Designed miniproteins, single chains. Designs and how they scored, part 89

Each design is a single chain, and the fold is of that chain. pLDDT is the mean over its residues in the fold that is shown.

## One batch from the design tools (miniprotein)

Design m3284
Fold by ESMFold2-Fast:
Formats: structure tokens, C-alpha cells, sequence
Structure m3284 (fold): chain A 62 residues (1-62)
């Protein structure tokens, strides 16, 4: 249903946000520039979001 799809996307966003925040904290602790911190955050967010959606798709196909 549309509601189930929305809830899945929101859960994916929550997990991706957590991954992004972790990557940003690690980059900041490593003394990276503000630009590099943002890039690491965005890359970690996108990766975690894609991985979560792929896992959910695989689970539904099984």
C-alpha cells in the first residue's frame, strides 16, 4: 500500500540520517574541512538509504 511504502521510505531516511551523522562526526574528529565533512555525510546518507531499500526489496522478493 501507499502507506506501507511511505513508512518504509521514512524508516530508510531515519537510518540514512543516523549513518550520515556518524560519518560527519568521524570526519569532524579527523579534522577534515567543512566541505569534506558535508560530502562524507551526503555520501554515507545516500549509501545507507540505497542499502536499506535494496534489503527491503530483497526481503519482499523472498
Amino acid sequence: SKQEERERLLEGIRRATEAGNRAAAEARAAGLSDRDIVLREVEAFARAFKEYLAEEEARRAA
Scores: mean pLDDT 88

Design m3285
Fold by ESMFold2-Fast:
Structure m3285 (fold): chain A 55 residues (1-55)
Amino acid sequence: KVEELAEKLGISKEEARAYLLITEEGKSGSEIAKELGISVETVKLRAVKAEEKKK
């Protein structure tokens, strides 16, 4: 599903995964950063980019 979302939106798999964690699970940036093994700032940037591509 993450790969399908990334292809549909024209974004990377990491960006699609961050987007799904925010929209489907409502997790905070800190929780998502811990689950993805990246910084909170990176999670926010990737989620915003994914949302922009969707629009």
Scores: mean pLDDT 67

Design m3286
Fold by ESMFold2-Fast:
Structure m3286 (fold): chain A 56 residues (1-56)
Amino acid sequence: SIEELYKKAREAIENKDFDTAKKYIEQMEKELETVTDEGERIWGRFAIRELKELLK
């Protein structure tokens, strides 16, 4: 799930493993393309944006 990938990306960022975090973010973006529920799509977009901001 996107939520599980989010948790893994957050853990990678906390460990300063930015390459691994970027791979999880890419997987989240790919999974988001298959999500049909609007609420889950909105949450996924915000989660991806938050993770990308943490990488700056």
Scores: mean pLDDT 83

Design m3287
Fold by ESMFold2-Fast:
Structure m3287 (fold): chain A 56 residues (1-56)
Amino acid sequence: GSAAARATAEGELARARALGVRLSEEEYDQLLKAAEAGDGVAASALGRAINARHGL
Protein backbone atom coordinates (compact mmCIF):
# COMPACT_ATOMS: atom_id res chain seq x y z
CA GLY A 1 0.00 0.00 0.00
CA SER A 2 0.94 3.66 -0.18
CA ALA A 3 2.84 5.33 2.65
CA ALA A 4 -0.19 7.55 3.32
CA ALA A 5 -2.55 4.55 3.64
CA ARG A 6 -0.10 2.82 5.97
CA ALA A 7 0.19 5.94 8.14
CA THR A 8 -3.61 6.12 8.36
CA ALA A 9 -3.83 2.46 9.41
CA GLU A 10 -1.12 2.93 12.06
CA GLY A 11 -3.02 5.97 13.35
CA GLU A 12 -6.20 3.93 13.74
CA LEU A 13 -4.34 1.28 15.78
CA ALA A 14 -2.86 4.02 17.99
CA ARG A 15 -6.37 5.44 18.41
CA ALA A 16 -7.67 2.03 19.54
CA ARG A 17 -5.02 1.96 22.25
CA ALA A 18 -5.78 5.56 23.28
CA LEU A 19 -9.51 4.77 23.53
CA GLY A 20 -8.72 1.72 25.69
CA VAL A 21 -10.31 -0.74 23.28
CA ARG A 22 -9.82 -4.24 24.68
CA LEU A 23 -9.53 -6.51 21.68
CA SER A 24 -9.23 -10.29 21.69
CA GLU A 25 -5.97 -11.68 20.32
CA GLU A 26 -7.83 -12.68 17.14
CA GLU A 27 -9.37 -9.22 16.66
CA TYR A 28 -6.00 -7.56 17.31
CA ASP A 29 -4.33 -9.83 14.74
CA GLN A 30 -7.00 -9.00 12.14
CA LEU A 31 -6.62 -5.26 12.81
CA LEU A 32 -2.83 -5.49 12.55
CA LYS A 33 -3.07 -7.37 9.24
CA ALA A 34 -5.47 -4.75 7.86
CA ALA A 35 -3.08 -1.99 8.95
CA GLU A 36 -0.09 -3.76 7.38
CA ALA A 37 -2.00 -4.03 4.08
CA GLY A 38 -1.82 -0.21 3.90
CA ASP A 39 -5.36 0.03 2.56
CA GLY A 40 -6.92 3.41 3.39
CA VAL A 41 -10.44 1.99 3.01
CA ALA A 42 -9.62 -0.86 5.42
CA ALA A 43 -8.04 1.64 7.83
CA SER A 44 -11.21 3.77 7.74
CA ALA A 45 -13.39 0.70 8.36
CA LEU A 46 -11.09 -0.17 11.28
CA GLY A 47 -11.63 3.26 12.82
CA ARG A 48 -15.40 3.00 12.47
CA ALA A 49 -15.44 -0.47 14.07
CA ILE A 50 -13.34 0.80 16.99
CA ASN A 51 -15.64 3.80 17.46
CA ALA A 52 -18.74 1.57 17.34
CA ARG A 53 -17.36 -0.59 20.17
CA HIS A 54 -17.20 2.58 22.31
CA GLY A 55 -20.55 3.97 21.20
CA LEU A 56 -18.94 6.79 19.22
Scores: mean pLDDT 64

Design m3288
Fold by ESMFold2-Fast:
Structure m3288 (fold): chain A 74 residues (1-74)
Amino acid sequence: MDSDIDELSSNMKKVDEYTKKAEENGKGKEAKEIKDKALDEASEAVSRGDYKTAADILKKTAEKLEELAKKAEK
């Protein structure tokens, strides 16, 4: 359980980092929409005690945000 919570926290930090980078590259609106949807889904998983699913959601979201940030670089 603690390991899943640590992974959740780590993945959330990555989501925040890539959201900021996407905002710097002019994709803040799209990044915010991706982040907000993922936070809603992860929050529901956490409310059920399913930290592993929440961590997986945030991991995939961080990957999407990283790709968005890279694609927006000119």
Scores: mean pLDDT 80

Design m3289
Fold by ESMFold2-Fast:
Structure m3289 (fold): chain A 59 residues (1-59)
Amino acid sequence: GDEKQRLAANKAGALAAILGQEGRLSAEEARDLAYRLAVEKGATEEDARIAAEGAQKGA
């Protein structure tokens, strides 16, 4: 995908990871949220999946 779309996906992952660290989301919930937000921002399926994995690891 475009670098801008990938950056948007990474930001979605970071936000979901923060919510996980705050105990508001489980690691699986953080992954799901990151994926949905990345897709809504126009990220490719691959970029959204990478963002979701990052969120899960960060939570």
Scores: mean pLDDT 79

Design m3290
Fold by ESMFold2-Fast:
Structure m3290 (fold): chain A 68 residues (1-68)
Amino acid sequence: MEEILERMRELGEQLAKAVKEGDEEKVEELKEELSRLGEEASKAGVSEEKLVEISREIIEKANRALEE
């Protein structure tokens, strides 16, 4: 369970970097991978509240990467 969440956070950091670099193809690829991991985490019994929290954290990191 925690391993899936940690992987989602790792991909979130890669997404923030891709957003900062303007790599739109990589951004879409990472979004797709995150979506699949989110579905797997939900099936593994992770609460919806925790998934929403992780998703918000990832989005905030991506937005912060743009706010130089």
Scores: mean pLDDT 77

Design m3291
Fold by ESMFold2-Fast:
Structure m3291 (fold): chain A 86 residues (1-86)
Amino acid sequence: SMEEFEEKLEELLSEADQEAQKRADEYAALAPSLTPEEAKELVAEELYKLLSKVVGEEYAKKIVEALLNKKPEEAEKILREYLEKL
């Protein structure tokens, strides 16, 4: 059901948020050695891995593309569309 999905999604997002924070710290340490293009690709790959566990590969790809294009409203819209289908 939607309620069971929301509860599981909340758990997965909490775990993903903790892991994302750890990776943000690691990226900050690596930032001086990365080009902007390398940093963008690294962030994209990690976001895709985290989101694909929650929303599946197709929606994760769309959300990551929206975030990389600096369109957080579009990313939120895509996530809402995913939730409406379940």
Scores: mean pLDDT 69

Design m3292
Fold by ESMFold2-Fast:
Structure m3292 (fold): chain A 62 residues (1-62)
Amino acid sequence: SVDDYREEIPEEFIDEMAEKIKNETDPNKAASLFAAMGLYAAASTPESAERIREKIREINKS
């Protein structure tokens, strides 16, 4: 299936990316990191994608 070509993204990697976005003071760099998280969500397994989307929602609420 198409899911056989997707990779599981470790939770610690997702957490590290979220932390980098929260601590980034340059809005252009923050936007690029945010876009990268979206691309990882699109390319990963459904389980990893949902974890990434949850972190994106958390960042947006802050």
Scores: mean pLDDT 75

Design m3293
Fold by ESMFold2-Fast:
Structure m3293 (fold): chain A 55 residues (1-55)
Amino acid sequence: NAMDLSHLSKEEQIKLLKSTLEGLDELIKQEKNPKVKEILEKLKKDVEAELKKLS
């Protein structure tokens, strides 16, 4: 399960979420479809919220 992070340390989880956030930023910059861009921006906010929970 790609969403199962329970086997990872807190540090590995933070690293993975930060990498995901960077990837989403690049996808948002390249995306031409405004509806897809909106979905990616919402995903980015979800990842940012998970990072805040780990802090």
Scores: mean pLDDT 78

Design m3294
Fold by ESMFold2-Fast:
Structure m3294 (fold): chain A 74 residues (1-74)
Amino acid sequence: MKEAEELIKKALEYMQKADEAALKGDYESAIRYAEKAKELLEKAAKLDPSKEEFLKQVIESLDGAIKLAKEKLA
């Protein structure tokens, strides 16, 4: 589904921005970008169930990264 592919592409761009923010110590921005990426991947999984298993694994990785970034801010 072309729509799901566009959402995945946009999510990858946000994931890259999250990584760049984290490398600079900007964990607040890293969390925001990772949460945006997660939202887009969840929408993509609903549009293309054939990618659900793969996208679920990526979402779980993002949840872990968000948790670690939040620990850095505490």
Scores: mean pLDDT 84

Design m3295
Fold by ESMFold2-Fast:
Structure m3295 (fold): chain A 100 residues (1-100)
Amino acid sequence: MAFEELKARIESPEAQEALRIVREAMRKVDKIKFSSKEAEQKIANLLTAAALHAVVGDLEGASRDLEKAAQIAENSGDTEAAKVFREAAERIRQLAERAA
């Protein structure tokens, strides 16, 4: 039961699309010089968490991690990165609503 549910989530088109959205956000911010090395490290940890949540089909978890990354970026003055993460979080939230 639990393994069948997890397998269905991992193999879902929504999980694959969510991971694609997270990878696209990472690619877009790869060229951004963050104002704080500490903020950059916290954001990297949150992007790792978002990717892991996306892989297991936890789209709400992935969206929350991206919103946290956006908040850290905004607080450090990295407004362009914050926008990328908020747009990615919203896209994954819409996927979660469509999957329900």
Scores: mean pLDDT 84

Design m3296
Fold by ESMFold2-Fast:
Structure m3296 (fold): chain A 68 residues (1-68)
Amino acid sequence: MAPKKLSEEEARELVRRTLEFVYKYYNGDKEKIEEVAKQVEKTLVSWGVDPEKAREIVERELEEVLAK
């Protein structure tokens, strides 16, 4: 097996916590949150997460955070 340091479940939790933190830190600034979301997606792909899965996770968590 290729070394998978981050599982899909771990990736989802990381994205969720990161975007929730950023939401609070930037007081709900959607543009800043979206910028961080794009950066997180790139980071997940660089860590070996499938690009389509990384995008799916980030988009779902971003929508969840912005709906609050």
Scores: mean pLDDT 77

Design m3297
Fold by ESMFold2-Fast:
Structure m3297 (fold): chain A 74 residues (1-74)
Amino acid sequence: DEEAERRAREEAERQAERARELAAQYDKLGSQNPAKRSGYLTNAVVAYHEAARLLGDEALLAEATARGGEYARA
């Protein structure tokens, strides 16, 4: 069903945008609270990888992986 496929793609894009916003928020919280940093960074990484998985975008997957690496090192 063409309509169902289009709706699924639109939903994935919306979820990806929300995941990026959420990841940015967790990154800020991790920077402000070093003692709780690992928890915030874990949530950020999960959000980024979920966005990449939903879109199936190789470039986005690379971004999610790089961001996760930066968060793990920071």
Scores: mean pLDDT 69

Design m3298
Fold by ESMFold2-Fast:
Structure m3298 (fold): chain A 58 residues (1-58)
Amino acid sequence: GRGLRLALAHGARELARLGSGELAERADQLAKMVESGEISAEEAARQLAELGRELRAQ
């Protein structure tokens, strides 16, 4: 639902703030795609999980 999209966009924005360089750019792009509806919630959740793993690996 809309709540899930807002949560995913917020999560991507937080990763963009915490990350740097390419990771921050990828997270910002994901947030924009979620907000515009260009990406499914399921695919957005998958990409958000990947970005979170990459951030934790730094």
Scores: mean pLDDT 78

Design m3299
Fold by ESMFold2-Fast:
Structure m3299 (fold): chain A 61 residues (1-61)
Amino acid sequence: SSEKKEKAREEIRKLIEEKGYLTDEELEEIAKKYGLSVSTVEDLYVDVVAELIKEEAEKKE
């Protein structure tokens, strides 16, 4: 299921880049779409947010 997690991560990243956040409903939709648990998608969301913050900080240096 690593491949499905990667695809879910890409979708999460895209949505955060487009609007800055995801709602609980959007997290549930992604979980259903990729056959993942909501808790797994929540973990991916936290990781993606942390990664994007780090990337933006590095670009400004």
Scores: mean pLDDT 81

Design m3300
Fold by ESMFold2-Fast:
Structure m3300 (fold): chain A 69 residues (1-69)
Amino acid sequence: SEGERLLETIERLVEEVKASKDPFERDVLVALIVMLAAIAERMAKRGLLSPETVERIRKLADEAIELAK
């Protein structure tokens, strides 16, 4: 499903943030994760994502933001 692909993409990007030693690359990856999470929230409002998938994406975005601090 589209939600599963979006979740998988965000999970991969979070792992790339954790693996990156370049602060600039890390900031770009976090910005991409935040943008994808915003798309997921919009899809959820339209009933296109399961509540479980949305909650997982929210947690991943929060984790990525914390990694950027």
Scores: mean pLDDT 85

Design m3301
Fold by ESMFold2-Fast:
Structure m3301 (fold): chain A 55 residues (1-55)
Amino acid sequence: SQAYWDAVGAANREVAAETAALRAQHPDMPREELHRWTIERVRERLAAVDAAFAA
């Protein structure tokens, strides 16, 4: 449904904003650590979206 894909898009944009903020606060953070954090947060948010739309 369109609502599902809108929720997926919102989740990805929210994680992108959080990642940018984290990078700004911790400029010396290793890129691989930031990338792993970002991937984990995307997976968590998408799992929550899937759970909400599965019922």
Scores: mean pLDDT 86

Design m3302
Fold by ESMFold2-Fast:
Structure m3302 (fold): chain A 114 residues (1-114)
Amino acid sequence: ALSAEEVVALVEDALANIDALSREEVLATLRLLVERALELLDEGRLEEARELLMHLTALVSAAYTRWPDDPTFRAMLAILEETLRRLAEETDPARQAEIMREALEEILAVIDAA
């Protein structure tokens, strides 16, 4: 499995090269990021999972900008925007972890359907 640092490096590379990447390559990078964030939540590493969620949001936003008519990236962006609003209002770490887990599982399902 890739470390959180290695996954972040892949996301930064994808953001720098977004115009050269295929849809399939972007989805593969998003999947790795989601899977690693879920593993961090299982390990109780809430702040690191939150950092990956922010990188996920950046990459999905970039993908939506490149493919604005793609329902997959639109759906993921909507999930992330709602998730970030819920997290901003939640002070309990256990509830924050639950909110992030539900969002990551929904995003994984969207990627699997794509």
Scores: mean pLDDT 88

Design m3303
Fold by ESMFold2-Fast:
Parts: C-alpha cells; structure tokens; sequence
Structure m3303 (fold): chain A 64 residues (1-64)
C-alpha cells in the first residue's frame, strides 16, 4: 500500500540522515579530506532522492 511505501521511505530517510551526521562528525575532524567531502555529497544526493520519492508518495496518497 502507499502507506507502507511512505513508512519505508521515512525509515530510509532517517537511516541516511544518521549516516550523514556520522560522516559530518568525521568531516569536522578532517575538514580537508576529499573522500569525506565526497561521501557527504553522495549522502546528500541520496537524502534528496528519497525525500523527493516521499513527497511524490504523499501526493499520490492525497489523490487516492
């Protein structure tokens, strides 16, 4: 169901945000580390993608 998809997307977002916070803490320790910067950028893109999917699912639920 759409509600199950929304719940799954919310869980994925929370996991990604937790990974981002972990990577950000690494970044604070090593601010010139290009690998950490790349990891933060990749995580941000994944967060944006999942958020976009969540927004779409919420709109689909409203239309149903």
Amino acid sequence: SIDEEIAKLREELEKLRAEYLKAYNEFVQNPDDEEIKKKLNELQKKIDEVYSRLLTALKERQAA
Scores: mean pLDDT 86

Design m3304
Fold by ESMFold2-Fast:
Order: structure tokens, then sequence, then C-alpha cells
Structure m3304 (fold): chain A 81 residues (1-81)
């Protein structure tokens, strides 16, 4: 819930600081569920930088690009997922 968002961000940020790609994906999901698609994009991109083969991160990024109206990039990233 939005009321507990700061706790979740702190928790996932601690994991991300240890180089954990899953923590970056979790942060991307938190921001996506808030409708903050640009911030969600940044966190999914960081997950891909750490783990380029992470299909969950590529899938999340594709959905974010659809929400941002970038259909061509969304299709390209769906092919990578």
Amino acid sequence: AKENLDFLIDLYTAGANKGNAQAYINLGEVYFNRGEYEKAKEWYEKAIEIDPNNKTAWRGLAIVYEKLGEKEKAEEYRKKA
C-alpha cells in the first residue's frame, strides 16, 4: 500500500546496494504500481545492467514503454523477454 511505500523502498534499496538485480526489479514494480513509469523504467534498466539475461526485467521494461506510449521500443523489448 502507499502508506507502507517508504518501508518497501528502504528494504529494496538495501538489497539493490548489494548488487541484487531482484531488488531493482522490486523497486521497478513498486514505482510501476504507483503509475510512476519513468522511475519504474530507471529501476528496470539498472536490473538489466546487472543481469542482462533477466527476462522479468525485460518484460517489466516492455510494459513500462507501452505505458509511456513508445510502442516500437515496447515491441523490441518484448522480443528480448
Scores: mean pLDDT 77

Design m3305
Fold by ESMFold2-Fast:
Structure m3305 (fold): chain A 65 residues (1-65)
Amino acid sequence: SPLEKAYEALEKALDAIRRGDAQTAGEYGKKFLEYYKKLPPEVQAKIDSANSLREILEVLKEELK
């Protein structure tokens, strides 16, 4: 599902940022944005109100429950 793919892409982007891998972070960041566009408007609104990438990840995690 787009929600699961968005979560996985963002998690991998954040891991790449932590490791200093700018190339991989950019690639998964782009994938996240692509999946973000396919999410329901209500979920997009929750993501848009988030103050950090970690908060976005928590929004996605809650929606997957």
Scores: mean pLDDT 84

Design m3306
Fold by ESMFold2-Fast:
Structure m3306 (fold): chain A 63 residues (1-63)
Amino acid sequence: SLAEVEAEVTRIMTEGALNGKGKEAAEEARRILEEAGLSEDQKQRILDRAQRAAVRAYIESQR
């Protein structure tokens, strides 16, 4: 489902940011989104939300 794809992409990008594997996580997230058959607008919105979540988690971890 769309919600499952959003949750998986957010999880991958957040874990990647926290473990210094942000580039690998971003590549995997893009692969998942391409395979999900979503529109370009849907893929971009999911990536934007996941990126914001990952950045927030990373900043919090640096305190």
Scores: mean pLDDT 83

Design m3307
Fold by ESMFold2-Fast:
Structure m3307 (fold): chain A 64 residues (1-64)
Amino acid sequence: SIEERIKELAERLGVSPETVRRLAELALTDPEAFQREAVRLVTEKGIVVTKEDWEELVELGKEL
């Protein structure tokens, strides 16, 4: 399910499910804002969003 996929991504990335939903929306609709959020996650929390994670977030965004 979409909810289970959001939870799995949240656990893998070390963020909240709400953050996964926001990242998925931005990855699909606003790549520049997505890039700013990805940089913030690295610099503030040490969380790395890979190209593979980005691609999965875009696909998730299409299903939301």
Scores: mean pLDDT 82

Design m3308
Fold by ESMFold2-Fast:
Structure m3308 (fold): chain A 69 residues (1-69)
Amino acid sequence: KMEEAAELVAETMIEAGVHEERALALRDGLLRAKTEEQAKSILEQAIKAAPEEAKEKLKETAEEALKLI
């Protein structure tokens, strides 16, 4: 489900040191996505905005999140 995917990504961002507001904004973006392509685009933007140390983990989490959608 989209909510589970959005929460998983947001939690990973917060745990990696991203500000909670940015993580929650991403969650809201994912919840508003109407297509899998929109969700992928949002996730790619989040990965680009993440700290270098978090990019690899967030990429894997995004792939898992897409399986929940």
Scores: mean pLDDT 76

Design m3309
Fold by ESMFold2-Fast:
Structure m3309 (fold): chain A 86 residues (1-86)
Amino acid sequence: EAEELLRRLEELARRAEEAIRAGDYERAKELIREIARLLGLPQEAIDALLEQFDAAIRGDLSTKAPESAVEAYRRAMEEVNAWLEA
């Protein structure tokens, strides 16, 4: 049961990375939201993740955004994994 959920999360994460590599940042954001929802993250956490990712894509220095979209995605997934531990 929990293993089934983990497999789904892994598949969605792979899809998100593929979307980023294809330059489909909007799709990547939707996939990240779906992953966070499946993990039961609070709405504030989901909003923060998407805001951080969007700022990184724009190159907004005010949020200490990473240099690339791939780095932004990696940061977002680290946050998601931290919530899984909690």
Scores: mean pLDDT 66

Design m3310
Fold by ESMFold2-Fast:
Structure m3310 (fold): chain A 80 residues (1-80)
Amino acid sequence: NPESIENQEISKWMREGLENFDEFLNSSEDEQIERRAESLALRELVERGLSPSENKELFEELVKEYKEKLKELLKKRKEL
């Protein structure tokens, strides 16, 4: 379930943020979301057997998609 995977990545990101509290306080929410989205996009490309350097457009598209999904999930979590 893709939604389950995204929720697991949000939970991991929050846990890592708590473990690195000083870095969390000095990093904007947007910067943290962007770093997580880049990590998820890289993972997706690796799972497909694709290189980011050879598939730059797809990598950028995946980063954008994950960034939007992470922002939406985080917003919903804060509102509920």
Scores: mean pLDDT 70

Design m3311
Fold by ESMFold2-Fast:
Structure m3311 (fold): chain A 67 residues (1-67)
Amino acid sequence: MSTITVTASRDITLPASPPLTIKAGETVTVVGDPATGTVTFTSNTTGRSATITDPELAKEAYVALAS
């Protein structure tokens, strides 16, 4: 398991209930393996998290957040 901190390059909404909106310039802590399993994205601004269990969707969310 790896933990990384990513600064959002653009506004993005992550799947959560209610939806978790990350604004450009905010930092997000990413925990897990986006290639093989569950990934949890935690906003360092609000402390809220979104958990994605689909590896493909987790990878897409990470790329969208980082790019």
Scores: mean pLDDT 74

Design m3313
Fold by ESMFold2-Fast:
Structure m3313 (fold): chain A 65 residues (1-65)
Amino acid sequence: MKEEIERYKEEAEKKVKELDEKAELYERGARSASPENAKVAEEKAKEVRDEGEKIREEARRIVES
């Protein structure tokens, strides 16, 4: 049981890392883009970070509940 929870946490952390990297890519693109394109990239970065936070919260609830 605990080992399965630890495995799930590892997979969730890996998923969050991928989303964080994707968000960083959008943020980096925004710094080099036109103002209009920068806004779009920043919005996409926020969406990806929000998704990562949801996964992080869900994993925490499973581990800590």
Scores: mean pLDDT 78

Design m3314
Fold by ESMFold2-Fast:
Structure m3314 (fold): chain A 68 residues (1-68)
Amino acid sequence: MKEEEAKKYIEEADKWLDRAIASTDPDERNVALVKAVNNYIKAGEILGDEEKAQKLIDEAVARYRAAV
């Protein structure tokens, strides 16, 4: 089921986002943030819902900026 597959990518993206927010190392932060964004993009591709993927990315960026 595509929705179940996409959910796994969203969960993975959220984990990487949390790691990016928690990291004090600029290199680790950058790697974690890139991995988070890539997993949100992949989830959107699986769902065929680019608008939902973009909203998740925008919310993730807002959370990251608020935390740093």
Scores: mean pLDDT 81

Design m3315
Fold by ESMFold2-Fast:
Structure m3315 (fold): chain A 98 residues (1-98)
Amino acid sequence: MDLDSLSPEEQARAAIERLRELARETGNGELEGVALFGERAVEAGSDPRDVANFGYELAEGGESKKISEYGAKVAKTSTPESVGGAISGVGGIIEREL
């Protein structure tokens, strides 16, 4: 995904769509849940760049530590109570499925 050529909002949308593609390819419904979380986080006022970075690291099989760090930034700006468990679960999904 070429994020540098897109606006932050477009980058967030591209990352969300990539997560949905990955969910279809792997049959993993939890990745669809993460994509829905990212979409709603942007709607709730999270920084689109943090959502894009989180989704990109997830979709590309990045380091679990980076995924957790970006996810924590998204959580702090939107819905901390619902995101901690999702971030933890997502790290395990990436290691298990990718």
Scores: mean pLDDT 63

Design m3316
Fold by ESMFold2-Fast:
Structure m3316 (fold): chain A 61 residues (1-61)
Amino acid sequence: MAGDIYRAVKDQPADTPSILAFKKGELLEVLAEVGEGLYLARSLETGRVGLVGSNLIELVE
């Protein structure tokens, strides 16, 4: 994997197309930092790509 792996600390429903939906415990590959506190990430479970807040994820690798 090319990006750092993070784990979701809680569920996140998608309310816009740019926001990544995930469940607590889901593994996410961070692809880029888009802005302060915002990351572009890919879900390893669904393969979807979207924006994620840094407060919703924790680094595992």
Scores: mean pLDDT 76

Design m3317
Fold by ESMFold2-Fast:
Structure m3317 (fold): chain A 69 residues (1-69)
Amino acid sequence: SPVSEEEIKEKTLKEAKELAKKAGLPEPKEITEEDIEELLKLQAEGARAESEEKQKEIEKKILELVKKM
C-alpha cells in the first residue's frame, strides 16, 4: 500500500495543526475521523482542480474546516 491509514491520520493531523497556526487559529487539540475524511476529500478535490482560482477556493474550505476543529 502506498500510504498506511495510520500514516494518513498522523500526516493529516500535522497538516491541520500547521494550517491552524499559519491562519492564526487555535491549534486543534484532537481530530475526528470525520474531520480526517473531509480534509482528505478536499485535498483530492484540490488535486483535480483545473485552475488556480479553484485551488484557492478549496484552500478556503480547508481553512474553514480547520477553524471548526
Scores: mean pLDDT 72

Design m3318
Fold by ESMFold2-Fast:
Structure m3318 (fold): chain A 67 residues (1-67)
Amino acid sequence: LSDEQLEELRRYLIEELGLSEEEAERIVAMVRKDPLDLDAVGTLLVLAGLSPEEARRAVEFIEELLR
């Protein structure tokens, strides 16, 4: 993943999904370490306060960034 893709993900999480900067950084750090561990990312998104539907959309966005 490029730094630009990770910044795009961070902005999406904060601006579209309403996550805090700390929550978004945690998600970005997890995607950076293991971009294939989408189950863990989905779990963190729900724990950060997203609905299951918002978490699914965010995981799909991440999958598109990885391709």
Scores: mean pLDDT 78

Design m3319
Fold by ESMFold2-Fast:
Structure m3319 (fold): chain A 99 residues (1-99)
Amino acid sequence: NAQLEADILRALVEIVAAVTVLGAKNTPDPEEADRLVERDVDIALELIRQAAAMGTPEAKQAALEGARSVKDAVEKAPISPETKARLLARVDELIAEIE
């Protein structure tokens, strides 16, 4: 069921986004916080690409909702301005690619 698979991937992306913000807030080393957020964003973007690749309108919508959750998480994460700008650009590029 493509809809169920897309919904599961979106839920996983939302969980990764929430954990990313909490992880960064609880990481006292700023460089380690940046690396943790980058790694989690890489995982989330791959899940979003998998959802988009399913080729249904429902999967596309789930992928876009997931991407917006990742963007919100990056904006809220206590990471360097440079890392934040780079990650936001990557998410915006993926949103444009899916739309």
Scores: mean pLDDT 84

Design m3320
Fold by ESMFold2-Fast:
Structure m3320 (fold): chain A 75 residues (1-75)
Amino acid sequence: MKELIEKAEELEKEGKLKEAALLYAKAGYLAETKEEGAELFVKAGELYEKLKKYEDAEIYYLHALEINPEHEEAK
């Protein structure tokens, strides 16, 4: 999981936002805690928003909210 996050951060710095978002989403599914998973899905959603892929961003925000309903950023 941590290796996926690190690679996603590197891809994000390179401007490969779609590839970074996919790795954040994958890390979210593999997260050991609901809080970590929700945060990773929010990051994936934010990157899709930057790509103007609002429908994809909404899907990941919804996943974050369903996994951790108290996660404020998933709103």
Scores: mean pLDDT 78

Design m3321
Fold by ESMFold2-Fast:
Structure m3321 (fold): chain A 60 residues (1-60)
Amino acid sequence: SKLRQAAILFTVGGIFEAAGDLEKAIELYEKALELYKSVGDEDGVKTLEKQIEAAKKKLA
């Protein structure tokens, strides 16, 4: 269930990023990252870390 919750948060974060709401996207990505870390999903962690970095670069 946590893995599915992380995937949903990542997807919704992507929708906010596409809509230009970078602050909300980063918030959702960070919540997804915490969940992926808690379940040991290395691929999910790497993907979210990359996505958060990219979104933060757009915000700065």
Scores: mean pLDDT 85

Design m3322
Fold by ESMFold2-Fast:
Structure m3322 (fold): chain A 73 residues (1-73)
Amino acid sequence: MATAVRLNAAGARLLRDPRAAPLVLGPVAELIAKAAAGELSPEEAARQIERLLREAAARIGDPREPRAEGVAP
């Protein structure tokens, strides 16, 4: 349940920031497809998806990011 809650929160942020979508949608969809096909354990897929979402969020920026670039360090 914790993973689902975290993914939902990160997903909501990505929907708010269109810049994050192209950084995450492809890799996340691929991991979900692999998990659905049984090529990847659900725990491993969730771990990798969480990493991708966190990395995308960091790259997009946070609420304190200066208004000059839309990409976080």
Scores: mean pLDDT 62

